Designed miniproteins, single chains, continued (5). Designs and how they scored, part 104

Each design is a single chain, and the fold is of that chain. pLDDT is the mean over its residues in the fold that is shown.

## One batch from the design tools (miniprotein)

Design m19610
Fold by ESMFold2-Fast:
Structure m19610 (fold): chain A 86 residues (1-86)
Amino acid sequence: SHMAAVSQALADAIVKNRDEVLKAVREALGLPEDVKTLADALSGLTREQRVRAARIIGDIAVKSLKDPELQAAARAAMDRVLAEME
């Protein structure tokens, strides 16, 4: 599928699942409960922590997609982004 459609679907999925994403990132990275936004959670992270956060965010976003074709395309796009961050 077209990359723009995949990017939009992932962005929408992150926004829709914002509270779940924030909680999962905080728990995985050991961040305090007073971190209330994804922007704050992602600030000051090491490269390794950013890769880990991206994987968590992407896994939640991809799993929330209902269309199998879009889900597969989104997973492939995520794997490429994660590979570029390593």
Scores: mean pLDDT 79

Design m19611
Fold by ESMFold2-Fast:
Structure m19611 (fold): chain A 81 residues (1-81)
Amino acid sequence: SVVGNAKTYPRSKIKAGQEVRAINQNGEVVATGTIDAVSDQGFSVTYTEVKEPFNTYDVRYRFVIDGEEYLYEDDPYVYQP
């Protein structure tokens, strides 16, 4: 259930050329990269520095893009009851 936490993350905020920092559960930066492609379905990142192996396909990470935290979640939109 969602009460008072309705959020939508417009993909238009994510642009090619922006820096991305991948953050582990411990709050440490584990990878840094640049967004290389953006579409309505998502975006891709070319990582230029990876301090630890991580798998974006298998696990959910916190990402910071251009100073904003972007959460990867199962639901691409938050529905309001």
Scores: mean pLDDT 59

Design m19612
Fold by ESMFold2-Fast:
Structure m19612 (fold): chain A 64 residues (1-64)
Amino acid sequence: SPGPGEITRLIAQARDAAQKGDVKKVEEIGKQIREEMARRGESPANRDSVDAILDRYIAEAKKL
């Protein structure tokens, strides 16, 4: 059963992809995170917080 650590692991992978300038990979991991959060019934506030992090990572990747 995927634990709370699964979303943390995916966020770390998105950060690593952003540091490499891989916009496509950040977007793909972002979709996986959103699907996992929806499956768990995460609060709107927690989902909005993660969306803000992912948007920042995409913006950072695009600067490379």
Scores: mean pLDDT 81

Design m19613
Fold by ESMFold2-Fast:
Structure m19613 (fold): chain A 89 residues (1-89)
Amino acid sequence: EDEILEKYREYVKKAMKYFAKAMSKMSPEKQEKLEELLSKLFSSTEEKEFEEILKEIEKLGSTFDPETQEELEKALEYLKKARKLAMEE
């Protein structure tokens, strides 16, 4: 149990690092929008809501340069791993 929780925290930490890298290349307005979506995502308990927010983040990401998109995709991948660990086991 503690091991799973620690692994979950590690994935969240990695996701946040990649989000920070992506955000460093964004305008302040887009950074604020991403932070708002991330806040919603971490508050979601339903799989459907989580998927809808992920799609909104991906849609936002599609407006960025390829390097920023790649960092955002890595962040989302770690976030999905964290969610799967918590929900699927």
Scores: mean pLDDT 76

Design m19614
Fold by ESMFold2-Fast:
Structure m19614 (fold): chain A 81 residues (1-81)
Amino acid sequence: DYLKEAADELDKAIEAARRKDFESALKSLEKARENLKKAGDDILAIEAGRLIEAVKAAMEGKRSADEVVKGIEALRDRVAK
């Protein structure tokens, strides 16, 4: 189930982002986006892509880790529906 795999990867991304392990958060978000695309949920896949850019901005000090965590949590809630 691609949605379940996406949800699991988003949970990993949340935990990584809370630890400020942005490299692991990025990898998990990329896997979540791929699984959302395979599930046919293009809107949620686009939102995962925006969160990938938010993680990259956090790595450059342009976004807070808390903002990234909240964004991933919001996407995770939408995947669970």
Scores: mean pLDDT 87

Design m19615
Fold by ESMFold2-Fast:
Structure m19615 (fold): chain A 116 residues (1-116)
Amino acid sequence: APAVTESGGGTVPEGGTATLTYTASGISVLLSAAWTIEYPSGKRVGVILGGGNMLAPVPEFARFSGSLDSAAGVATLTISNAQKEDTGVYYGTFTGLGADGSIVSATGAGVPLTVV
């Protein structure tokens, strides 16, 4: 079954760098990685796509960069100059092809990040 394992997050000092790593399994061909942020208010905003381009609807995500290594099945989200407003839970979703050629996706359990 498709799955995502995750690492990184935790407590990061304001002005520091956070690196969140997501590894896909059970996906035969990895096509995309996307991130959703859930803030402490419960509000979810933005979609950050892997592959070096950030397709976020708001300028506040300018400090965020995503990368996708489709051959390794690894996506990385990097937040530079972390701010207290970056505090939240970061969900990574991988989409690709299953062994039968069907579209499959998996979402991680969420990586909590606290900026202090």
Scores: mean pLDDT 73

Design m19616
Fold by ESMFold2-Fast:
Structure m19616 (fold): chain A 60 residues (1-60)
Amino acid sequence: SEAVDRAYQAAVEAMKAGKSLTEAFRLAAEVLKDLPPQEAANAATAISLILVGDQIDEEL
């Protein structure tokens, strides 16, 4: 959905700016708060998995 894409972009921009993974998650959650609870939870889980994957690739 558009909101999920915006949340992911917010997290990516935070990480590009040198912010922590925790701060990126917080920014993504702010975008997702306008979604219904079930959809927000599913989107947050998906974004968390993608961001953790991105972080692991940076360390390897």
Scores: mean pLDDT 73

Design m19617
Fold by ESMFold2-Fast:
Formats: structure tokens, sequence, C-alpha cells
Structure m19617 (fold): chain A 78 residues (1-78)
């Protein structure tokens, strides 16, 4: 497995409770494909450090993009 960093930009105007629910859904998606190592939240930007197979990254990115409240996703190999 390789290490990746996902930068997830959330929609503006979400409550703190809505943000927590979205972050938990993102973690569940990442855990489905590999292992979450760390999660950092800075306002509407969520950083998720995780391990996965490189071949699964496209599917993982597509599933995160479909989560209501997610505006954009960028995944980088670390």
Amino acid sequence: MEKFLAGVLLEEGLSEEEKKEIIEKIKEIAEKYGKVLDVTVLGDLVGVLFEAKEEDIKKLEEEIKKVPGVKDVYIQKV
C-alpha cells in the first residue's frame, strides 16, 4: 500500500455538526479501501492522510466527491 493525502474542500455554510458527519463519511470511504492514518481540519478544508492501493484511488476520489457537502477533492501521493 502507498501513502496518500486527500485535500477535501467542504461547501460553505455548513454547521460544525454537518462537518463532523461529512468527515466521518470520508473516513468510512477511506477505511473501505485502506487505512486512515490522520485527519486534520482547517475551516472548510479537511486533510486525510491514508494508506491505499494506487489502483483504488480513482474509485475512492469518486466516492468522496459524491458525499453531500463535499465541494472538491484533490488526492496526492506522499
Scores: mean pLDDT 85

Design m19618
Fold by ESMFold2-Fast:
Structure m19618 (fold): chain A 96 residues (1-96)
Amino acid sequence: EPLSLEELRELARRALEELPALLEESLATVRAAGREDLAEAVEWQARQLEELLRRVLEAESREEAEAIRAAHAAEVAPAVAELQARVEEEARAMEA
């Protein structure tokens, strides 16, 4: 069953509340590895995600929220996935 507009908004609200803590953890990881270039990329990714989540919260219909998510997935998600893979690689390198 598809999520309702209220369920989508609640998920977006919780994600926005958790984003600062997740950002701090990611920044701590990449900065400990000496990767300031990745820190800048992580901050950029966080800003893109924050904008998406705020737009979903402002959506007046489920269809509008889905359209916002689809547009973001097409334009931003590939860059976000690449950055996530790089952060994971640095975390593994620190364990070696």
Scores: mean pLDDT 75

Design m19619
Fold by ESMFold2-Fast:
Structure m19619 (fold): chain A 106 residues (1-106)
Amino acid sequence: SAAKAAAEKKKKEIEKKVEELKKKIEEEIEKWMKEQGLTEPSTEQQEELLEKLEKKIEEMAKELGLPEEAVELVKAWAKYKIFQTGQSYEDYLLAKKRYEKALEEI
């Protein structure tokens, strides 16, 4: 149906915007690491970077018209990229499952 085709197009547009946002956030992390001259930042520095990136993700996601589940996914992904802990990875997997379920409901 035309409705099914429109839903599939909407899903692909969201997925593309999420991947573009993830790439921009990864570039910001890489730039920050280079500017600090650090290979391994302190926990305090990592937490400050995460707060800055979460605000940036919220602003960019609003401009892109992304659903909340996509915002949560990119935030969890940024946290995992910064901290690389088992807990941050589990948080990312949970956010990914929620995001995939939200896409199925479109």
Scores: mean pLDDT 84

Design m19620
Fold by ESMFold2-Fast:
Structure m19620 (fold): chain A 83 residues (1-83)
Amino acid sequence: SADQARFERVLANHERQVQEMMAQAQTLPADVREQVERRARLYREEQERLREHVRRGDWFGATKSLFRMMGLLTEMWLLLRQA
C-alpha cells in the first residue's frame, strides 16, 4: 500500500542516518566506536520489532520500539558530538 511504502521509506532514511553515524565513528577512538556500533546493532533489532508490531497492528508495542529507537539515535549522536 501507499502507507506501507511511506513507512519503508522513512525506515530506510533512518537506517542511512545510522550508517552515516557508524561511518563517522570509524575515525574515532576504539571505545567510542564500539559504543556506537553496539547501539547501531540494538537500533536494528528494535527496527525489526517495530516492523513486526506494525504488521500485527500492535500500536502500543510499535510506540515502545519507536521510543527506544529514538533513545538509541540520541545516544549515538551524543557520543559522536562528545568525541
Scores: mean pLDDT 85

Design m19621
Fold by ESMFold2-Fast:
Structure m19621 (fold): chain A 93 residues (1-93)
Amino acid sequence: SMEEAAKKVIELLKKARDIAEKGGNQEMVDLLNRLIEEVERLLKEGASPETILDLLEQAKKYIENNRSKYPKEVYDEILKLLDEAIEIVKKAL
């Protein structure tokens, strides 16, 4: 259950990064690459679902606070994928 949830979260974050790449938004690509690396590290270290949830919610808040830096289509799709990842982690609690 947790391993499948973790895999799905990483897949959603990689999809978000690919959308940012196609949109030409390097700042968002860099942010999502860092987020993927941090999530993968936490999972490897056996971190709690609560720790991963906090990280994803912090990333979402950062993106929302910087909305004006991103094209609307990139922003909307990235937030949708982050919300899906957050929901998966919440259900794994």
Scores: mean pLDDT 85

Design m19622
Fold by ESMFold2-Fast:
Structure m19622 (fold): chain A 99 residues (1-99)
Amino acid sequence: MEELKKKLKEISEEAYKAYLELDEALAELERAILAGDEEAAERAAERVGEALKKLSEVAPKSLAASIAVGVALAIVAAGLEAGREELGSRLALKILKAA
């Protein structure tokens, strides 16, 4: 993740700022999944999707796609940790389709 922040800064300030928004939205989503709050998780997933879309507009397509896959894997991992694998997988798929 730190290496990714460095690469984004080298690409543009806009890409770096878009990534910070994504990082914050993803942290909120992971917290909601771990807390078992399905409504909060759905709202946070929408924000993650929006942040990924913004990032895809300012970052190279291959990098944006790699970040989207990484985000989806992080969501699946949070779902597994919480014992909410179905929720994690469903939200990850929803976000990948939106990205």
Scores: mean pLDDT 80

Design m19623
Fold by ESMFold2-Fast:
Structure m19623 (fold): chain A 69 residues (1-69)
Amino acid sequence: MYTGGQVNAALAAVGLEVDLDPDTPVDDETLSRVARVLRVGEADPDGRADAGTRAIVLALLTGEEQELA
């Protein structure tokens, strides 16, 4: 599971600021909300996100896109 700290870091890498509890695991409902925000905002990591941060963002987006594929 992703932690709030990992989700916060992933969102910060795409220019979004969210203050989730860094030590708390993020549930699927919260991940779905985050993925929706990223998708409607067309947020893209501006080449600065490392592989780990990019993987988290991709996992959030992919979870929402699985219903469309």
Scores: mean pLDDT 58

Design m19624
Fold by ESMFold2-Fast:
Structure m19624 (fold): chain A 82 residues (1-82)
Amino acid sequence: MTVKVTVVVPGLTPEAARRMEEEVNKKLKELGIDAEVHILGEDDKERLEKLKKEGAKVFFVGPGNVIETAVKKAKELVEESK
């Protein structure tokens, strides 16, 4: 069962959020972690509400080490779901 995770980073642009999302999901696949991550900036409030309604786990993280933090959170949630 694929764990769905939403990471919100205050001050992140939509363009940077998309690039980080692609990098995180690439790393998750390389590590064999059964999770899907969406990364949102503060401009994506409507998408955040939609993802919450779809049952995604939501985390707010600071601008430092976003990719590493998102991978860590996804891994922890996959381990918790087993």
Scores: mean pLDDT 77

Design m19625
Fold by ESMFold2-Fast:
Formats: sequence, structure tokens, C-alpha cells
Structure m19625 (fold): chain A 86 residues (1-86)
Amino acid sequence: SKKKELEEKAKELDKELEKDPDNPEVRREAAMVGLELLELDFPKYDNPEVKELVRRMKELLEEGVEPEEALEIVRKEAEKIVKELE
């Protein structure tokens, strides 16, 4: 039920982005819906690191960071953690 509702919302947001690709609110909402869909699949992904990265990404989006910038921030934070483990 919730997964179907989120998938339908994602399709609607994709159509809105096709009409206005520079709308930051729609871009952030589309990214947030994508992350919520990923979280619904978490029973298939028993990885706490992935859960933490998704949580961090959602936090940045909620603070108004653009999806592309939020992804770059999380990617850099993840790379730093990996380097500290080497």
C-alpha cells in the first residue's frame, strides 16, 4: 500500500520535473520519495552503514540542501570513513 503510493507520487514528481526541472522544492521532494522507497526495501538490506547514509541524506534534504549537493556531501563523508578504515 504505502510502497504503491510512494511509487505513484514518484511518477507524478518526475512529470513535474519534466515541466520545470529547475524547481528546487520538487527536486528535493522527488529525492526524499526515492529514499523512502529505498527504506521500504531495507528488510532486503541488512546493512547499518547504508541505513545511516540514507538517514544523513534525508536530513540534508529536509534542511533544504539540493539532492545533487546532498549526494556529494554524503559521498565525501562515506569516502572519508573508508579511508580511515584503510
Scores: mean pLDDT 75

Design m19626
Fold by ESMFold2-Fast:
Structure m19626 (fold): chain A 100 residues (1-100)
Amino acid sequence: SELIEKLEKLRDELAEKIKNASKEEIEKLVNEFMEKVRELVEELSDNEKIKKLVEEGEELLKDGLKKMNEAKFPVKEIIDGIIYAVDKLIETLKEIEKKS
């Protein structure tokens, strides 16, 4: 799938950029990543389940980041949690696409 291939490339770019990021840079990088994910989904998918999952995934990721920052998690744990959440989102999108 072109959608999944491009999402995996965006994930790899995020993982590389976020690796040495400050807390402030992490929020910006996550927002930029989710904007690109939404653009790819709008361009490459008419699947309403995929669109809804991306919207729900963005809200959960942003809420999780806010909660980790408020709880004063170490930067590395915040980064690891973000990449884990992104990987789970992409895995779920792959499963929906295969069944569509």
Scores: mean pLDDT 84

Design m19627
Fold by ESMFold2-Fast:
Structure m19627 (fold): chain A 109 residues (1-109)
Amino acid sequence: SEKMKKVEELLRRLEELIREKAEELVKELGIDDPATQLALRYLTALGIVTAAEMLKKLGVELDPEEQAIVARARALIAEVRANLDRLTPLQLEAVREVERAAREAIEEV
């Protein structure tokens, strides 16, 4: 459907942004930095949850295995949000930009 094509395009843009921010964080701070690893885990989980919310808006039902993946991603987001004060300004900015883009993408569906 046209709505599914729109979701695929919005998810592609979000994935490109997540990749760009992930590459920037690794380049500037290093992959071995625990705060960088925390930010990368958060960005990945946010992508999963955003995809699930967009599919839900289209009336797409997730199977039990997919629901379990989304539930784990939501739990990780909650855990990381409790520890966002551990992020550097650069890491926090990357997280905020992706969160804003994710919210805007969901609203466009």
Scores: mean pLDDT 83

Design m19628
Fold by ESMFold2-Fast:
Structure m19628 (fold): chain A 60 residues (1-60)
Amino acid sequence: ASKELQEVADKFEEDVEPLINELLKAVENKDEKAVKKYLEKINEIRNKYKEQVDKIELES
């Protein structure tokens, strides 16, 4: 994989990891509103990084 793809993947993991941890805590606490909030944030970050990966692959 290219260095740029690895950097994007590493940044995605750093951004998503704390949200996944908060999501797991919300599930354990049965906090449905928090679960939905963190799932939406994770999906937004995922979509943003997917767009960046797609651009790198198309320009390569």
Scores: mean pLDDT 79

Design m19629
Fold by ESMFold2-Fast:
Structure m19629 (fold): chain A 79 residues (1-79)
Amino acid sequence: MRERAQQLARAVRRLLVAAGVPEDDAQRVADAARTLVLAGASAEEVADAVRTILVQHFGVPRERAEEIARRVRREAERL
């Protein structure tokens, strides 16, 4: 459980940094994703939360946030 959550957090951080999100902000989003997984959230719920944070808190365009969220969902599904 903890190892899966940490693996997803690392993947989320990598995806966000590659998309141009600053490293400290990417870490905050990754930590939120880890917390959701530990609380039993589904891959879809984690992906939706990441998309919402990117749009509302970081001003990422909706289309780009949707693409990142799809990649996050695939990573969560692989766990």
Scores: mean pLDDT 81

Design m19630
Fold by ESMFold2-Fast:
Structure m19630 (fold): chain A 60 residues (1-60)
Amino acid sequence: PSEEEIWAEAEATLLLIKAVVARKAGDYDTAIRYFQELKERYPEHRELADELIAEVEAEK
């Protein structure tokens, strides 16, 4: 894989971690925001992000 692919994967992972941390803190709006950014920037993670957004919205 290229350097660009490795960095994109690292960034997607960081967005996921940020969203999970926000969700655990009860900051549901911030969690949803990071999941939406993940979906927008990395379409390959769209289905996962949509599922997690629905989960967080149900917990609100």
Scores: mean pLDDT 80

Design m19631
Fold by ESMFold2-Fast:
Order: structure tokens, then sequence, then C-alpha cells
Structure m19631 (fold): chain A 80 residues (1-80)
């Protein structure tokens, strides 16, 4: 499905944007906070991979939502 492929692509793009935001936030975060964020990014990547492999639309939508929420949170922290 073109819609499914687009949602997978969007989820992966959001995860990449999150990785970039974490790099920008590094000077303002403890090593422990950076490590926890990187672990969460890995969980999101693994969940997108699982959802793509299993053609699970609900899984992709869940990860996209979690990635959007995290991106918003990190962007707010960077702009504060």
Amino acid sequence: SELFERLVKQSRELIKEIEELIEQLKPYLSDEEVEQLRKYVKILQDQVDWAEKNKNLGGVLRVRGLAEDLKRSLKYKLES
C-alpha cells in the first residue's frame, strides 16, 4: 500500500529529526539523559522495523505518534 509505505517513511524521517535534535541538545543534557534518549530512539527504530516487516498499520501509526510527541518535547526544550 502506498499509504503504508508513506507512513513508514514519515516515521523514519521523524526518528532522524529526533536524532538531530538530541545532538543539538547534548550540551544542555547530562550523559545519562543523552543515553536514555538514544535507547528510546533505538526502541522506536526497532518498532518501525517490526511494523514494516509485519505490515502492521496500527504499529506504524503508534510509532509515528510517539515520535511526533518526542520531537515536540525536544524542540520545546531546545527553544526554551
Scores: mean pLDDT 89

Design m19632
Fold by ESMFold2-Fast:
Structure m19632 (fold): chain A 77 residues (1-77)
Amino acid sequence: MTEEEAERLVEEGQRLAQEKRYVEAGEKFIEAAEILEKVLGKDHPKVALAYIMAAIAYKEGKDEKSKQEALERAAKL
């Protein structure tokens, strides 16, 4: 797992969001956040940002449960 892999996942998530595939976009942002957490540590600002991006995507996709989970992960960092 590399930071480059996480950057690719963020790019895929942004593309999915543009296609209005918001739940799938949120999944990519969560995957990116998990990689960044392993590479940079959970307290790194990039990890919190990736979880926030996931929460926004899930909100747009009307997945309230996944949105809440992503926000809780961002807040506990």
Scores: mean pLDDT 83

Design m19633
Fold by ESMFold2-Fast:
Structure m19633 (fold): chain A 88 residues (1-88)
Amino acid sequence: MKVYVLIGSRRPFTEADIPEAVELAKEATLTLKIGEALGFNGRAVMVVSEKDVQRALDILAAAGYRHVAVFSANEDGSDIELVETRTL
């Protein structure tokens, strides 16, 4: 099943941040269940189903995160892909 991983940050994602963000997103798909969240080195990481992506964005914005990287993956961490980075 496809899952989405959202990584909230207080600073913008640069090209240099993307490889680390990919590894974090992969680790999150292996470690977290759908609907779970984890704080990680000043970032928040959430694993959600497609229908809950907007709610996850709203939660990150309400928590004070201003930037997000959104990944899609299989539940086993395979086929991980950066969907977008954006401001919240």
Scores: mean pLDDT 78

Design m19634
Fold by ESMFold2-Fast:
Structure m19634 (fold): chain A 99 residues (1-99)
Amino acid sequence: DLEAQRQRFLAILDELLEKRDEIVKKLLEEGKIEEAERDAWRMTHGLVAMAQLALLTLQGAPAEERRRLNRELEEWSKSNHDVEEEEARLRELLAQLRA
């Protein structure tokens, strides 16, 4: 049941978004504003990647293609610490997700 699988993905994504908000709130309460901003950006990239993989799964994309994309996004995330570059990449991924 593809609809049941889609609803499950959406429920998991919503739970992860709530977890992100909890982590950011805790950092802000500790006065770690710069760390909160950085972690929010990084966690948002992870959430977009998960949403992209969910869409590919629902569209019937091969498992190998999904694994390749996930590895590429993970490698990019580990090496890139420039906020401007992270913002540009996030916008690109969001545009792809909306298509």
Scores: mean pLDDT 69

Design m19635
Fold by ESMFold2-Fast:
Structure m19635 (fold): chain A 98 residues (1-98)
Amino acid sequence: SMEELAKEGEKLLQELLKESQENLKNKKDVETAIEIEVLIAFVRMGDVKAAEKLAEKIGKIKGLEKPEQQKVLEQLTALAKKNSERIEQRRKELIEKA
């Protein structure tokens, strides 16, 4: 289900954000941590290309095998698509009330 994939994607984003914030606090892999946090922000704004880039970066950092890389890609892209639909729906509601 796309809904279940999106929920797993949100859970993954929360885990990655905490890991990134801890790395920044400890001055570890600072540039990579910033890049991950920026990609997370774009995924939350519904950017599917950012979700694809984030999935590839996670796969490299964590040394994931192809099946796990594909799972992460599906979770993050499903989340970005859901976020895009939510933003578009809100946009329509605001235009109709104006």
Scores: mean pLDDT 86

Design m19636
Fold by ESMFold2-Fast:
Structure m19636 (fold): chain A 74 residues (1-74)
Amino acid sequence: NAMEEAKRQKEIDELVKKAEEGLKKNRPPWLSDEVLKEIVEAIRTMLEALHLIEKYKDDPEKVFEEIEKRIAER
């Protein structure tokens, strides 16, 4: 339902924020702002993929279609 999806999105947003804060705090000299942004976006994409797997567990093909669509919209 829409309420569960909103709750999951909030959890993803909180995890992504914590990951970004952790990377900034322990940032190696080679890690540019551009690379850090790409890592954070990859973490977000992975967490969203896990939610899609749970949402569409009865239709695995739809999970791949949704992931492909999100990549193409970037």
Scores: mean pLDDT 74

Design m19637
Fold by ESMFold2-Fast:
Structure m19637 (fold): chain A 98 residues (1-98)
Amino acid sequence: SEEARRHAEEALEAAREAIRAAREGNVEEAERHLREAIEALREAAEHVPERELRIEIAIGLALLAVGVGKAVGEEAEGLIRAAEIVRRAAEELLEELE
């Protein structure tokens, strides 16, 4: 619970930083923060096995958003969508933790 909360809070902060960087047009910084957010969310999932599949689905959808953005020349928009998905997953996990 404590470890899950800490990692979920780290994921939330990193996702917010990814959104900020992407909105500023800093794609490289946004990608770095998104990777940090995904890693933190995965670490949180290890402590909440009943939510692991839902978290991995959210991560998969985020990575799909990044891929689609790159494919259509809207990389910053794809990163914003991906980071919003990770942010929401982290917020939902925090709400479920005591």
Scores: mean pLDDT 88

Design m19638
Fold by ESMFold2-Fast:
Structure m19638 (fold): chain A 97 residues (1-97)
Amino acid sequence: SEDEELRKRLDELSQRATELLRERRRNGPTPEQIAAEQEALEQVDAEVDKLRANKSLTPRQIREEGLRKSEELLERGQAVPALHYLSETEKLAEERG
């Protein structure tokens, strides 16, 4: 079903983010990467606040947005911000379901 496919894609994204975190632990992040991660986390928190303020969003739309933005963050190597965004959007979707 559509919900099953969305959950599968969210699980796959979480696995990819976890793998990226493992790779980063092996290599160690640079100071520049640490600064970029902190900035991305602040931007994620602001984006979650915007989603929370939009009371017209359905649980499915919130999860779809979580998937989309987290994939963008992973493409930038931002595994911790991606996992944080996924966690926060899932909590918000659960609260509205």
Scores: mean pLDDT 84

Design m19639
Fold by ESMFold2-Fast:
Structure m19639 (fold): chain A 85 residues (1-85)
Amino acid sequence: MKLVLVAEAPTEALAQQVAAYFQKEADKTGNGKVTLQGNTVIFEAPYKGSLEELKKRVEELKQAAAALGATVRTVEIDQPIVKEE
């Protein structure tokens, strides 16, 4: 699974704070990319786990962005064909 999350901040300063938070989260997993474009932050990460865990993670990231004053505009969940049990 791949997660793409787009957050929009009212200012570039807030977007930098959101980007820093997402970068810290990407660094914890060792596999993620954060792109900052003006007041828009794009977070892309491959995800290992259940769809339920991914949804919970999305909500955590949305809440963190909202606490910093940003709004998550777009969330894309791409499920590549993986070997299932």
Scores: mean pLDDT 74

Design m19640
Fold by ESMFold2-Fast:
Structure m19640 (fold): chain A 74 residues (1-74)
Amino acid sequence: MLSIDELLERLRELVPWLSDEFLEGIRAALKNPKEQVETLAQALLSLFSQLRGLSPEQLAEIRELLEQLIAQTE
């Protein structure tokens, strides 16, 4: 199973124009979702806007990575 940091690195490889600040925001929100619900929501909305123009195959891979990231939270 990949760590949150490894999953975020794979996400950056698929969507290379994502900022480091954005990825750090997602990482922090996923580790502390109760305290950062609004930050998580904003990060996910921004991520979805960045997914425009990607192929169905790329979107499916990104969806799998996001599902794995969410599964890392407790």
Scores: mean pLDDT 66

Design m19641
Fold by ESMFold2-Fast:
Structure m19641 (fold): chain A 79 residues (1-79)
Amino acid sequence: TGKLKRNLEELKRKIDEMKEKVKKAEEEYSQTRAEALKLQDELGLPQDEVDKILQEAKKNVFYVRSELKSYLELLEKHL
């Protein structure tokens, strides 16, 4: 039926969107890391504060990767 095919195509679009979000989250993490290191050099931010900033940035990457994994698992159920 056409409904299953439409649901599969929608799922594939969501997977492509999530892949783009993962790429952007990884780019944002790289920017945040560079900025945190710059603030450490310029303002003398302690290493513990830099580590907190980087851990928070990594959470965003983990979250988007987890969303992608969920959509990939849904795709496998329709194959």
Scores: mean pLDDT 80

Design m19642
Fold by ESMFold2-Fast:
Structure m19642 (fold): chain A 68 residues (1-68)
Amino acid sequence: ATDAELEQGVNDVARSATITSLRSLGRSNPSLREATERGIELIERTDIRSSDDALRAIREAERIVDEA
């Protein structure tokens, strides 16, 4: 694996882990389900080109849930 492949792999894992956490949160807290689903959709449709892009998408999804 190249350095770029390793960085992309880390970003993909972080993205996947966050989506899984949001789904778990929505399952445990039904009142947050719509917010967690919106957060997941935001992450899934965001173009992840770098670690900064991944972190920004994750933070935006977290903000959506926190505002619910």
Scores: mean pLDDT 74

Design m19643
Fold by ESMFold2-Fast:
Structure m19643 (fold): chain A 74 residues (1-74)
Amino acid sequence: MPSIEEILEELGKKLDELVATVPDPRLRTFLLRLRDWAIEEIREKAKSPEEAEELGKKVLEEFEKLVAELLEQA
């Protein structure tokens, strides 16, 4: 079973890949700040690796929606 830190590292990589699809450097900077905040929230809130994985899936889904919306508005 992966540790909370291993789950957060993998989530961070996936979020970084999504952010890299955004061409506007200002939006990219904003998304990187959201990524850092979301990872820190999971680190503080999650009491187990299983909970961290569940929260990470929700964060990834919301980030995918946000990136898609920002790309549509651009």
Scores: mean pLDDT 81

